# Designed miniproteins, single chains, continued (2), part 70

Each design is a single chain, and the fold is of that chain. pLDDT is the mean over its residues in the fold that is shown.

## One batch from the design tools (miniprotein)

Design m6419
Fold by ESMFold2-Fast:
Structure m6419 (fold): chain A 85 residues (1-85)
Amino acid sequence: SAREERLRRVEEAIRRKAEELGLSEEELERLLELARRLLAESRNEEEFGEAEAIVELMVRGLSLEEAERLVEEAKEQLRAAEAAA
């Protein structure tokens, strides 16, 4: 239930952002399909959060590969910052 509600909120956020950025209906549907797949494949809260971040970057115009790379780089930076503290 909570997961279904979170998925709906993510889809609503994608639609709103796509409208704001002027994306086509075809581009929006492609992004929604990718988002549903990524979020459905997440096994825990951390993976779900990563999937949300990837989707947000893709809505902003990044490719899946670029979005995944940026999320991994951000995770490495956070690990390095925590290790240094």
Scores: mean pLDDT 76

Design m6420
Fold by ESMFold2-Fast:
Formats: structure tokens, C-alpha cells, sequence
Structure m6420 (fold): chain A 83 residues (1-83)
């Protein structure tokens, strides 16, 4: 990643972490998407997985499944170098 992309990924990851702590799962997903767009697929995968767990606890099963799928996709992109 470029230096600028890494800085944006770190900033977005911190915002996603804050949103998760506040229980704002919609905002957490938004920032996780920004982390992925910046090229930090590993951090994005972890954030999507955490959102999926939180959504499952709230009973939002369909949204939880979508977040889990995104987590797997981002992890595969990170490990295989796919874009």
C-alpha cells in the first residue's frame, strides 16, 4: 500500500473500533469498508468478523451473515493477493 493508503486505513480502523465499542454497527461496517478500500484487507476482515458477531447477538442474522461473508472475502484477498 502507499503511505497515504496506510494512513487512511489506520484512521478508518480506529473509527471502526470506536463504533464497535459504542454499539454503532452500521458505522463500524462503513469504516471497515473504508479499511478494505484502502487495501488493508486483513484488518477489514477482522472488523467484519467482529461486526458479524455483534449483529448475531442482536438477532440480526441476515446482516450478520453478510458481514461474515465479507470477512472471508477480505481475508482471501489479503492471503492470495487478489484485488
Amino acid sequence: MSEEQRAEAEKAAKEAEKALKEGNLEKAIEYAEKVREAGDHETAAELYARVAEALAKEGRILRSTAAAIRSVGARLEAELGLE
Scores: mean pLDDT 76

Design m6421
Fold by ESMFold2-Fast:
Structure m6421 (fold): chain A 81 residues (1-81)
Amino acid sequence: MELAKKFQEYYDKASALASELSAQGKSVDEIIDELKKRFPALSDLDVNNARALGTVRGKDTALGYASLLAAIAETGAEDEK
């Protein structure tokens, strides 16, 4: 139960940050770089996959996916404790 709660917390934080930066006119690359800085459990592969998705499906889809990956990665890292 606590891991599901932590996942939601990380997802909300990642989504809020991505939405705020998007509203400020930041590019997909800039937002994903900031997500990686704030959520260091994100792998380079996750970052590259989210950026690639942005070129095909557009900014909102890429940012939603990046936020989801950030939440998964941080929750997984916390589960090791």
Scores: mean pLDDT 79

Design m6422
Fold by ESMFold2-Fast:
Structure m6422 (fold): chain A 84 residues (1-84)
Amino acid sequence: SALDDFNKELVARLEELGKKKGKLTLAEVEEIINELQKKYNIPQEFVDLILEELKRAAEKNGGVITAEEAKEAVDRAGVRYLTA
């Protein structure tokens, strides 16, 4: 599905960027999500949930996030979206 393909590519890009840079800014993660949302035509409701979970994770660490924390945020958003 488009949602599954979006999640797989998002995770792969976050892992790749994390390996190169270590910690990511919220803006860097949002840029990747915006690109992939357009590519896979992902509903805005799902993207809003991802951004909410990412913002929460970044605020815990002074505005930066690891690839692992970003993946956990996306997983939480997916559960919320599919169970709503």
Scores: mean pLDDT 85

Design m6423
Fold by ESMFold2-Fast:
Structure m6423 (fold): chain A 115 residues (1-115)
Amino acid sequence: KEEEIDKAIDELLAQVRAGEFDLERVYEIGKKIAEITGKKYTKPLAEASRDFLRGLAIAAYRAGVATEDMLKAAGITKEEIDSLTEEQIRKELVDGALAAYKVAEEAAKAMGRPL
């Protein structure tokens, strides 16, 4: 299970590093992580958007492609990211991916296309 989560995170980081941020792929990775872990994102939708942006900013910073706008949108600093342990980074990336999946599901429902 953990090895599969690590592979999903590595795939996300590879896409971010390439400058090819594909929202559809991010949602598929989030779905895969939810299926592997059995975890549900339980926070309100507004917090899901923040957690997604935070996870994205951390992933982009680790990949060496973070913009100042990404960090501002996430409400995070370079110094804060540098202070995180590898375990904390992994947790933030997993939570961000789960948040992205929740945002995608709610958007589909709002558009009248139930999943």
Scores: mean pLDDT 71

Design m6424
Fold by ESMFold2-Fast:
Structure m6424 (fold): chain A 80 residues (1-80)
Amino acid sequence: SMNNEKAQQIAKIIIDEARRLNLTDVVETTERMERTLIKNDASLDALRSAVRALISEMEKAGVPQSVLDEVRKKVEEILK
């Protein structure tokens, strides 16, 4: 589905950034969320909720606000 493609694109953005910053827990959490969203053919609202949770985990891991804002912009473009 288009939402499954969006979930994969969102996961790639978050995983690529998390790997660049060596945030293993964020990578693993994102991979689990991606699998769950795809398995459940998640709605756009479910994708938005998952994104909020993942960005919160990145913020807790100490990712700078400027980087979080860029991730949000890229993800919001996909969720249109």
Scores: mean pLDDT 88

Design m6425
Fold by ESMFold2-Fast:
Structure m6425 (fold): chain A 105 residues (1-105)
Amino acid sequence: SEEELWEKVTEEVVRRLEEIAKRIKEEGKSLSAEERTELHGVLVAKAVFKAEGRKEYAERIEKEIEKVKELLKDEEEKEEIEEAEKRAEELVKEALEAGKRPSVS
């Protein structure tokens, strides 16, 4: 079912965010380039769930993002995450609005 897919996606995303948070906490390092790319994908997934009204899944992802942000010591890096979240929400909104307009092939 679609709900089973959303649950599996959410569980995988949450698990990976927990792994990132653990690494930052243990190593005291900021996000790697690979982790930033992964986080951008997570922000898009959260924006899709939020846009579709799937609040429970969006909120579960948001809680883990907030934990990652709390472990980051650099305010600039936290601001970059907030800007990336706004950009992801903008892109998802644009994609959904474009989907309402028939393409003339």
Scores: mean pLDDT 80

Design m6426
Fold by ESMFold2-Fast:
Order: sequence, then C-alpha cells, then structure tokens
Structure m6426 (fold): chain A 96 residues (1-96)
Amino acid sequence: HMLSPEEFEAEVHLALALIATTNLKLSPEFDEKMAETAIEHARRAVQHARKAGNKDLEREALEVLLETSRIGAEKGTGDFRKKYEEVAKEAEKELA
C-alpha cells in the first residue's frame, strides 16, 4: 500500500514526535524545548492524519500528544505545567 501525501506527512511527524518524546523520557532533566518539539510534531501528525481520513493514525498521534503533555505536566516548571495540563485535556477529549 502506497501512502497518500497526507498519510506520509502524518507518519513523518509521528516518528519525530516519538523520537522527541523518547528523548524527553530518557533525559534526567526536563527539556522544555524537546517537549515543545514533541507536541508540535504530534499536533502536525494529527492534522495530516485527519486530512488523510486515517482514523488509526489520528488516534496514534493523539495518544503520543497525550503522553508527551502528561510528561510535561509532571516534570514541567510552574506555568509550563498548566500549559501541558491543558494540552492533555484537549487530547483526552479528542480520544473520547
């Protein structure tokens, strides 16, 4: 099966989000820039998956968005923690 351009973009952004999220989990210190990068790529993956009509890929991207935002909420500092809590709520709502 050949991926559509939108599916291909979704897969690329999902892979980048997974790499960034894995680096975030393995890092002994919370890297805010890495968390922002992971969230941006996860959001892009959701957008491209939706345009492609690929519900499985959209769900997978939303799950990565949720995981990354939960890590940011747990490890983030002050106001950044609240930002990630709101992103997590948004992802949870979309997954329901």
Scores: mean pLDDT 84

Design m6427
Fold by ESMFold2-Fast:
Structure m6427 (fold): chain A 98 residues (1-98)
Amino acid sequence: SELEEKMREAIERLARVVAEKAKEAGLPLTEEEVRELLEKDAEEAKKSRQDLLQMLLALARELILEGDTSFEEVEKWVISQGLPEDAIAELDRMEALV
């Protein structure tokens, strides 16, 4: 599933960013530990494609705030998925960050 693949990619990217910041702050938090926490949340979201999409958009929002990705890249991907109605409100919220 492309949605599940994108979820895994977003989790890996966010875990890396969070772990890097934790290391700079001297906190004993590893990339693997952050990834495991995010993966647990993603398992709960596997109830439906809608839940997975909402979780992925939430992770993408955090990556935008961290400067790891751009709103334009997230918007392009969501449009490629057919711009589902339930994603429109989240895209509008993300646009406010740019």
Scores: mean pLDDT 72

Design m6428
Fold by ESMFold2-Fast:
Structure m6428 (fold): chain A 62 residues (1-62)
Amino acid sequence: GSLAVSAIASDLEYLKEKTGDEEKAIEEMRKRLKTAGIPDSLFEKAVEEYKKRKEEIEKILK
């Protein structure tokens, strides 16, 4: 089950880099996944994974 969550989290990282805005990246991904019929619960898990990944990187850098 974690593979789909990790893939969406990676897409979120890419969109944030592309847009320069975390809120815009999250909103764009939410819209895209809803159009594709993907459950909000899966998207929420992906956002959690994205934020956890960000925190782990910050922890390693410090």
Scores: mean pLDDT 78

Design m6429
Fold by ESMFold2-Fast:
Structure m6429 (fold): chain A 64 residues (1-64)
Amino acid sequence: GAAEAARKAAEAAAKGDSKAAREYSLQAHNQGPEAAREAGREVAAEYAAKGDAAGSTGAWNAGL
């Protein structure tokens, strides 16, 4: 679902894989914009709390 895609986008972004991060972001959005936004925000907060700005940004973009 959208939460899994958002987490995969965050993982890819944290590893510097911008292509995979973008693809998972689009996948999350296609699962449902509201669900993707909710999941993306929650995962972005988790990564921000860890100090992982790249992962946080990847998750946030999945919610867009």
Scores: mean pLDDT 77

Design m6430
Fold by ESMFold2-Fast:
Structure m6430 (fold): chain A 74 residues (1-74)
Amino acid sequence: SMERRQGQADLRASVDHLVQLLLDNQASVETAQQVFDVQRATIDRALADGRISQADADALLKQLDDTQKQLQQS
């Protein structure tokens, strides 16, 4: 299960880094939407491929949704 654990860690780090960049740079709504769409697709694919658990996918998707909501309120 090292591959699964590494995949979860890499995806988590990617989402965390992306969230921080979007918040710090106050990305435009259009740019943020494209980035969120790509990340959601990546999470869905990782879940389908068994690289992450459903619980991990749910947590990452919630983080993206919360970040998108925060940017839209800016």
Scores: mean pLDDT 74

Design m6431
Fold by ESMFold2-Fast:
Structure m6431 (fold): chain A 75 residues (1-75)
Amino acid sequence: SLSESYRLLSEAVMKAPKMNDKEIDEMAKKISEVTGIDFETARELLEKIKNAKNGHEMGEVTQEMVDLIRKVHEK
């Protein structure tokens, strides 16, 4: 559901800065399974969140993920 997707996204955004590569892969797999975003795209977006320099950059990537989740759920 969309609510489950947003809950998982919130968890991913909060945890990604502290995640190692294995944890990023596990979270990307969960995002792919729950939201319908493909694994490679989910992994790339989590890496962008992890590498964000400030809250503004993190917000930009988070919005990109929200837009992708909405687009997937509209199909």
Scores: mean pLDDT 79

Design m6432
Fold by ESMFold2-Fast:
Structure m6432 (fold): chain A 82 residues (1-82)
Amino acid sequence: SAAREAALDAALAEAAARLRDAAAAGASREELVALARELAAELRAQFPDEADRARAASALGGELRALGLDDGQIAAALAPFA
């Protein structure tokens, strides 16, 4: 539904902002992985549909890549979506 899509978009924007704020505050890559893993678990709990999970994983993975995390770190962060 449009309401579900808007809620997911808002949650993804909030998750991205939290990751960027942590990075700006000097968070290590290990701390960013831990935060992203927590956010991924929260997103999975709120959006249990497979399509929403795939979209969330893609969006969060893109943000982590933009913050300079490697593929292994991104995979560890997104483990809750597996």
Scores: mean pLDDT 87

Design m6433
Fold by ESMFold2-Fast:
Structure m6433 (fold): chain A 76 residues (1-76)
Amino acid sequence: MIDKLVEDARTATRVASTASPELRTAIRDGLVDYLIDQGVPPSVARQIGDAVLAGADAGDVDGAVARVRELLEKAA
């Protein structure tokens, strides 16, 4: 389960990295809603969304993915 959510976050980060700033925010918000629907606590889902947005802005997909995995493992 965690691996699936990490891969979904990787995909979101890659898509967001090629998007406009407005679309990056929309992708982050959509990912947060999706994670909450998957049973991730809202506080953790928001932190994951912020990590994805930061990674997209920095062009650092691997760093974003590592942070997402850390957040999900701490919440489990």
Scores: mean pLDDT 84

Design m6434
Fold by ESMFold2-Fast:
Structure m6434 (fold): chain A 70 residues (1-70)
Amino acid sequence: ALSAAQAQAFYQRLLELGLSEGDAVALTVLLRRGASEETIRKMLKILVKNGADEEAAKKALEEAKALLAA
């Protein structure tokens, strides 16, 4: 599970990557609750289907994977 500081940094990074505030909050909340990489990947697929940018979503997955590996 992410610390509050890690969650805040991740949220800001997602906004910089071009995700909407709502999408960035949803992913940050999932990681803070201890969601697996598989759960994050499934959520990103839903967000892309609903209009999120595919390259932003790909980069968001890379950021989430780095945090989960640490």
Scores: mean pLDDT 84

Design m6435
Fold by ESMFold2-Fast:
Structure m6435 (fold): chain A 81 residues (1-81)
Amino acid sequence: MEEFEKALEEVKKAVDAGNFREARIITRGLLIELAQQGKLEEADRVLEYFRELMKKAGVPDEEIDRFVAELRAEIERIKAA
C-alpha cells in the first residue's frame, strides 16, 4: 500500500517540523481510510505510531489522549456502520 507508507512518512515529517496540526490531519485521513477498508489492525498500528511520535516531540499527554480518543470514536462509528 503505497499511500499508507507515504502518509506515515508525511506524519513523521510534520511532527519533526513541529507542524502538529498537519500531522493530525494526515493521521485522521489515513485512519478513516483504513477503517473504511476494514483494516482495523493497520489503523490501530498507525494510531500507536502517531502517539509515540507526539510523545517523542514533547506534546503533552493530555493533548495526545484527547486527539487519540476523538480518532478512536470516529473509527468505532465507521466500524458500526
Scores: mean pLDDT 78

Design m6436
Fold by ESMFold2-Fast:
Structure m6436 (fold): chain A 72 residues (1-72)
Amino acid sequence: MEEREKKLKEHREKMREIVEWMNRRAEELSDRAEVVWGAPLSDGTRVAVADTEEVREEIAEREKELLKEWEE
């Protein structure tokens, strides 16, 4: 019961960290690359993504690292 609620809360915290990292990365890249806002995450949080393959791969790898920590 409470374990499920705790896991959802941790998931939201991890997603927030991803969003904060992506927003910070988007600010860096907005000066040099096209940045677009992606679809909202499951919690309604909006993320920025850069429109280059290399940056998309970097963002995806960062998301994978944070999600791996969440799964553990």
Scores: mean pLDDT 60

Design m6437
Fold by ESMFold2-Fast:
Structure m6437 (fold): chain A 65 residues (1-65)
Amino acid sequence: MEKEREKLAEDMENHLLKLGLPEELAKKVREVIFTEAKDLTVEQLKKFVNSVLQNLDNPDLTAPK
């Protein structure tokens, strides 16, 4: 399932960069996906990606950065 994880990491990195986030933050998210994904299932990985996107979509809410 390496390709699935890599695709999710790339998609997240690209999304963060398009939103104007610094490369350092985008790379850190990718690292978290690869390191934490070793312990997380594919479903948990998808949940993580979804939660990050929701936080970015609702900045008016108290979202951690």
Scores: mean pLDDT 65

Design m6438
Fold by ESMFold2-Fast:
Structure m6438 (fold): chain A 90 residues (1-90)
Amino acid sequence: DEVKKQEDEFRKKEVEIAELAEKLSKDGGIVALAKALAAKRWAEKNKLPQHIIDIIEKILENIEELVKLSEEQKKKAEELAEKVLAELEK
C-alpha cells in the first residue's frame, strides 16, 4: 500500500526533523514550531496524502494556541525549519 509506505516514511522523517531541530536550538517553543513547519514543508514538497498534511496543520494550530510565541520567536522558528530542511537534503 503506497499510502502506508508514505506514512511510514513521514514518521521516520518526523524523527529526523525532531533530532535536527533539538540539536540546533535549545528553545522548546521555537523547536516545537520549527519541527511542525519543517514537517509540513517536507510533506508538501513530497506530495504526501492530504490526511497527513491535515494532521500537521492541526499540530501547528495547537502549537500556536499553547506556546504563544512572539513574532521574533516565530521568525527564528521559520529560520530553524529552513536549516532543518537543508540538512535533510544532504
Scores: mean pLDDT 80

Design m6439
Fold by ESMFold2-Fast:
Structure m6439 (fold): chain A 90 residues (1-90)
Amino acid sequence: TGSTAMVLLLDGLAEAVEQDPRASPELQERIREVIERTKELILSGDYEKYRKGLEAYGYVLQAYRALQDGDLESARELLEKAEKIVEEGK
């Protein structure tokens, strides 16, 4: 399946971002929300929602990589892409 592994990784990313002192409470909340919605899509049991969840998952991973590199601009742009996908999959 792989869904459990993806969910565990997303939970780990959410925790890691909450430990970043540069991230404002507002940014931390946005990241938490997009991760939770991505998890819901992955676990939905609906193929179309699962597919959108996989796309959002990819952007979340890319955003975290950019954040680790200190590239806040790219991290924000990738987060916005993930947010749009999870809103469409709602």
Scores: mean pLDDT 81

Design m6440
Fold by ESMFold2-Fast:
Structure m6440 (fold): chain A 79 residues (1-79)
Amino acid sequence: DDEVVERFLEFLESTGRVEIERLDEDTYKIRDVETGEEEVVTKEEIAESLKELGISKENIDEYIEKLKKQMEEAKKAAE
Protein backbone atom coordinates (compact mmCIF):
# COMPACT_ATOMS: atom_id res chain seq x y z
CA ASP A 1 0.00 0.00 0.00
CA ASP A 2 1.16 3.56 -0.76
CA GLU A 3 1.47 4.61 2.89
CA VAL A 4 3.64 1.63 3.84
CA VAL A 5 5.96 2.18 0.87
CA GLU A 6 6.30 5.92 1.57
CA ARG A 7 7.03 5.26 5.26
CA PHE A 8 9.71 2.73 4.36
CA LEU A 9 11.36 5.01 1.78
CA GLU A 10 11.34 7.90 4.28
CA PHE A 11 13.13 5.65 6.77
CA LEU A 12 15.76 4.58 4.20
CA GLU A 13 16.46 8.21 3.29
CA SER A 14 16.73 9.12 6.99
CA THR A 15 19.62 6.63 7.41
CA GLY A 16 21.77 8.85 5.16
CA ARG A 17 22.81 5.84 3.07
CA VAL A 18 20.55 6.49 0.07
CA GLU A 19 19.03 9.38 -1.86
CA ILE A 20 15.51 8.85 -3.20
CA GLU A 21 14.02 10.63 -6.21
CA ARG A 22 10.40 10.17 -7.25
CA LEU A 23 10.38 9.79 -11.04
CA ASP A 24 6.60 9.46 -11.39
CA GLU A 25 3.51 8.37 -9.42
CA ASP A 26 4.67 4.75 -9.08
CA THR A 27 8.44 4.83 -9.77
CA TYR A 28 11.44 5.78 -7.62
CA LYS A 29 15.15 6.14 -8.27
CA ILE A 30 17.31 5.09 -5.32
CA ARG A 31 20.94 6.21 -5.29
CA ASP A 32 23.59 4.78 -2.97
CA VAL A 33 25.43 7.80 -1.54
CA GLU A 34 28.71 5.90 -1.05
CA THR A 35 28.98 4.03 -4.38
CA GLY A 36 26.88 6.33 -6.59
CA GLU A 37 24.98 3.28 -7.91
CA GLU A 38 21.39 3.95 -8.99
CA GLU A 39 18.44 1.54 -9.05
CA VAL A 40 14.94 2.19 -10.41
CA VAL A 41 12.13 0.43 -8.52
CA THR A 42 8.35 0.56 -8.65
CA LYS A 43 5.99 1.13 -5.73
CA GLU A 44 4.45 -2.32 -6.37
CA GLU A 45 7.86 -4.05 -6.18
CA ILE A 46 8.61 -2.36 -2.85
CA ALA A 47 5.15 -3.21 -1.48
CA GLU A 48 5.58 -6.88 -2.46
CA SER A 49 9.01 -7.05 -0.79
CA LEU A 50 7.64 -5.53 2.42
CA LYS A 51 4.71 -7.96 2.40
CA GLU A 52 7.14 -10.90 2.09
CA LEU A 53 8.92 -9.59 5.22
CA GLY A 54 5.59 -9.50 7.09
CA ILE A 55 5.52 -5.69 7.16
CA SER A 56 2.08 -4.06 6.90
CA LYS A 57 0.57 -0.60 7.44
CA GLU A 58 -0.36 -1.75 10.98
CA ASN A 59 3.19 -2.66 12.04
CA ILE A 60 5.46 -0.56 9.77
CA ASP A 61 5.83 2.23 12.36
CA GLU A 62 6.73 -0.25 15.11
CA TYR A 63 9.20 -2.01 12.80
CA ILE A 64 10.92 1.28 11.94
CA GLU A 65 11.06 2.35 15.61
CA LYS A 66 12.60 -0.98 16.65
CA LEU A 67 15.16 -0.80 13.84
CA LYS A 68 16.09 2.81 14.75
CA LYS A 69 16.56 1.77 18.39
CA GLN A 70 18.76 -1.16 17.37
CA MET A 71 20.88 1.16 15.19
CA GLU A 72 21.29 3.64 18.07
CA GLU A 73 22.30 0.83 20.46
CA ALA A 74 24.82 -0.45 17.90
CA LYS A 75 26.36 3.04 17.67
CA LYS A 76 26.64 3.23 21.48
CA ALA A 77 28.23 -0.24 21.59
CA ALA A 78 30.86 0.95 19.08
CA GLU A 79 31.92 3.64 21.56
Scores: mean pLDDT 75

Design m6441
Fold by ESMFold2-Fast:
Structure m6441 (fold): chain A 70 residues (1-70)
Amino acid sequence: ASDEEIEAAMRQIELAVLDTVLSRRIPRERWEATIDRVLRGEMSQRQAAEELGVSVSTVSFDVRIYDDYR
């Protein structure tokens, strides 16, 4: 429990750092909503990349990190 909480906190910090880099141009709410749509199959990684203004490989990485966090 405690060790898992520390690990989860560190992972949350890692996600927050990544979000900060993206949110300089993209609001966090938009980023999370777009990645969530990809995970739900409502949007392709290419469409998400176009909407967020990033590469498809960036979206693929973000989806992986976000899914592991949830």
Scores: mean pLDDT 70

Design m6442
Fold by ESMFold2-Fast:
Structure m6442 (fold): chain A 94 residues (1-94)
Amino acid sequence: SKQEEALEKLQLGYIALLEGDYETAEKYIKEAEKYLDVMSKGLKGALYIVKAMLYLAKGDYEKAKKYLEEAEKYREYMNESLQELLDELKKKVE
């Protein structure tokens, strides 16, 4: 499904971020964004967290803050681990 394709692209982007491959991370995040309209609210929250992580890694704190604010709108649809990650990332940009 398009939802599964979006999740796969987002997971690949997240893995690339953890490996420090920001070019590959940005590519997969942009591919996942093409499915934004068909994403569950939880997956939208995860997408915005991963986008914030990318911009934080690149030193763009203003864009990171923007995407963490977008992710916050989906907090209730996140599991505990994702909510904890959101809170830790918010501390890094304050």
Scores: mean pLDDT 88

Design m6443
Fold by ESMFold2-Fast:
Structure m6443 (fold): chain A 79 residues (1-79)
Amino acid sequence: SARVEEALARLERVLEELRAIQKELLANPNATSKQLARMLAMISEVEIARRIVLTHPEQVDAEMARVEAALREARELKA
């Protein structure tokens, strides 16, 4: 459906931003192991959400809400 296609396109953009934030944290000598572990967990949560959207398209809105929450947390973690 058009909604699932929109969500998948958004998920790709979110994953790109999360990986860019991860790269910045890995380059930061002051980044803690807890920050790095939380970043890995958020990337995994978004990858799982992508799988759920593909297999259970009826859950797209709930999964996208979780994805946007993970992105907000990652941006705060970087700041």
Scores: mean pLDDT 88

Design m6444
Fold by ESMFold2-Fast:
Structure m6444 (fold): chain A 57 residues (1-57)
Amino acid sequence: MSLEELMEEAKEFLEDPKASIGEKVGRVLRLTADSGLDPEVGKEAIKMLNEALEKEK
């Protein structure tokens, strides 16, 4: 599976208002681990998490 596909799926999950904050954090950690701790993927995953949390407010 491509990194782009993994990030797209993670973004959809992070935008789900029914997912708990803990589940969203777990998804970000898993995405970062699956990328081999790529700092660019980590930055993007954190941005997606922050945007999803802002939408829940």
Scores: mean pLDDT 70

Design m6445
Fold by ESMFold2-Fast:
Structure m6445 (fold): chain A 68 residues (1-68)
Amino acid sequence: MKLTKKQKLLKEIVAKVLNKDISSIDINKTFEELGFNGILYGQLVSELRSRGIDASYQDIVNIDNVNN
């Protein structure tokens, strides 16, 4: 039930960064399992901040997956 606004927005941005459909993103998979690397983490942080979300690189790296 409880996808927070942050988790939902993370899922949308993850899909954009990976060039995948939002529905194909398994929120329980790790970012590494979804195909993230250091460059893509940087892009994710940049995208979050461009949308007014106060997130740091460390915040994203410390999240195991979108659901956390």
Scores: mean pLDDT 70

Design m6446
Fold by ESMFold2-Fast:
Structure m6446 (fold): chain A 68 residues (1-68)
Amino acid sequence: SIERIIEGALKLYEELSVETAVRFFRWWGRENNIPEELVEQIIAAIKAGDVERFVELLREALELVEKR
């Protein structure tokens, strides 16, 4: 489920450096054909430490993946 993926992503976000998290989500975004604008918004939220915005944007990205 999307919620379980978000929970896993939050755990990784807390464990990883900002640089590593940025690299991971840029790679993940390209791999899953997420719009570049949305990927950059996710990266901006990571750099800002805005966990709430990160979760909202990640949910949007996951819904796009689920829809094909």
Scores: mean pLDDT 81

Design m6447
Fold by ESMFold2-Fast:
Structure m6447 (fold): chain A 95 residues (1-95)
Amino acid sequence: MSAEELEKEAERLADEGSELENKAASEEQGSKERLELAKKAVEKYKEAARLYKEAMELYEKEGDEEKARELTLKYTAAAIGYAGASFLPNVKQDL
């Protein structure tokens, strides 16, 4: 898979993660629906971050510093999304 294909797939997964996170945030705190949506958002962001990192490494290998820098920001955003979505289901501080 090319760096461009990895970037495109990562963007798709990050968008899906964001949509699921927004749906989870609109559900009642502590509900089963909020938990399931948040778990799905976590998995989407995690996969997006993995693919962004792979694309970034390929662009760095090819000397495309501008693209590598752009993907570093996208990777960071996906990682922040992962952290935020991971917190959504734990409204009781049980872990």
Scores: mean pLDDT 80

Design m6448
Fold by ESMFold2-Fast:
Structure m6448 (fold): chain A 69 residues (1-69)
Amino acid sequence: MKKLTVTLSDGTEYVLSEEELNELRDEAIDKAIEELGDKAIVNPEAPKEARLSGGLLRKYLEEVLKEKY
């Protein structure tokens, strides 16, 4: 499997598999929607991974990554 490096806003890097990254993105999106509702969704017609703004996705991805790692 291809491994990907995810860099957070504080410069912290995590080396994840493509599957792990996709799972973390899904959890980050779900968490953002749970906390903010429809306000989290910038483009509702986009694939799930593109529905949030990049900044919002990054914020929740960082939270999920820090909870698991």
Scores: mean pLDDT 70

Design m6449
Fold by ESMFold2-Fast:
Structure m6449 (fold): chain A 78 residues (1-78)
Amino acid sequence: MEELEKKKKEGEENFEKFLESTETLVDPSKYFEYADKAIENFKATAKLSKSEEEKKEAEEKIKEVEEKLKKLKEELSE
């Protein structure tokens, strides 16, 4: 339980930092780093989840990060 909660929190914190940093577009390397950390922690959360609901929620968060990252890559390709 403690590890699951820690990984979920780390995932959410990194996702928040990713979203916040995308507004400035001043350090692209940090955007990718935060996104990768968010995905890694949500993947760990999904693996540690004992219920289908918790696992699905974590997987949905991974998809959300991936979609935001894809949009950011499109913005940076100019």
Scores: mean pLDDT 76

Design m6450
Fold by ESMFold2-Fast:
Structure m6450 (fold): chain A 93 residues (1-93)
Amino acid sequence: SPLEEIIKELEELTKEAIKALEEEDFEKFKKIVEEMKELIKKAPLPEEVKEAIIADLDKILEDALVNKASPETVIENVEILNDLIIKVLESAK
């Protein structure tokens, strides 16, 4: 199903984002988060849900790139958001 493909791609992007943070490759991390935002825009979800997820992704980027949050903190926030997004996508089946 299209939702299963989106979930799989999101899980792959999340693993790449975590690896980029562990390597302190913030340019790659930003690129991956932008790809996650584009994936969410294509998902069959209500617009308000998409906007909320995109806002959370933008906040994670700001925390990593502007506020200089520790990589460990950013990784935890990425994992929490990924779990939430997957639950939302699963409920949309």
Scores: mean pLDDT 84

Design m6451
Fold by ESMFold2-Fast:
Structure m6451 (fold): chain A 86 residues (1-86)
Amino acid sequence: MLEETRERVRRAIEELRKEGRFELAEAIEEALRESLANPEAAIALFEEALKRAGVDLELSEEEKIAHGIEMRVRERGARVYEELLR
């Protein structure tokens, strides 16, 4: 899960760099770096989102970190990150 999420984010960064979108690539890379430096914050972010959605899911810490990373990357990369994953 976590490794798959990291590979997906890395592919998005590479694609943005190929398109000359260096500022967006840097912002997404920074979001990934911050999430990996503070995995507890990534877990908390995802758990807060689940609580707001009224969804009760039993996930591993690794899965929660992976989802937290995706949330941060999507927030900073805005709609561009979602387009790259299509």
Scores: mean pLDDT 70

Design m6452
Fold by ESMFold2-Fast:
Structure m6452 (fold): chain A 72 residues (1-72)
Amino acid sequence: SGDDEKRKKLKEDLEKKIEDLKKNLDKATPLMKEHFKKEIEIYEKIIEMIDNGASIKDIDDFREEELKKKLS
């Protein structure tokens, strides 16, 4: 289904983002390291949700909740 393809594409995109963040971790200031680690944790959580069969809707809801926490 289209959702299976979207989940696969999202996982690949997030894995690349995690790799890019990890490459910059050693060069970052302590504050930036904390920021990068939090972003990695969020992306790893989304990948875990995908691996556990979460729908695109569930993933979008999780991402929206994380955005609300950052704005509060």
Scores: mean pLDDT 81

Design m6453
Fold by ESMFold2-Fast:
Structure m6453 (fold): chain A 101 residues (1-101)
Amino acid sequence: SAAAEEATLAAIRAAVEALLAEGAVTEESVARTRELLEASPAGRAGMLAGRAAVEELGVEETDKLLQELSKSFDPSNPEQTAWMQGFVIGAQAAIYEQLKA
């Protein structure tokens, strides 16, 4: 239902805000946020796009892309918000994987 999707998107936003507020990314907080984003088609698409941007363009160009996207996205649109939050999480995951290699 639309109400269930709205609740999932609100939960994604709250989880991402909590993740950013902690100053340190925990395995549990990342897993929780990933589960919520995976429940949303927009969240999944965002995570794939963020990962691909880091892997193909690198960190600097991904940051520039994120800055451009942040100027044009509508924060009142829940699908756009989920996509943007997914993009940040996907990009961050790819950066962490590169640092471990």
Scores: mean pLDDT 72

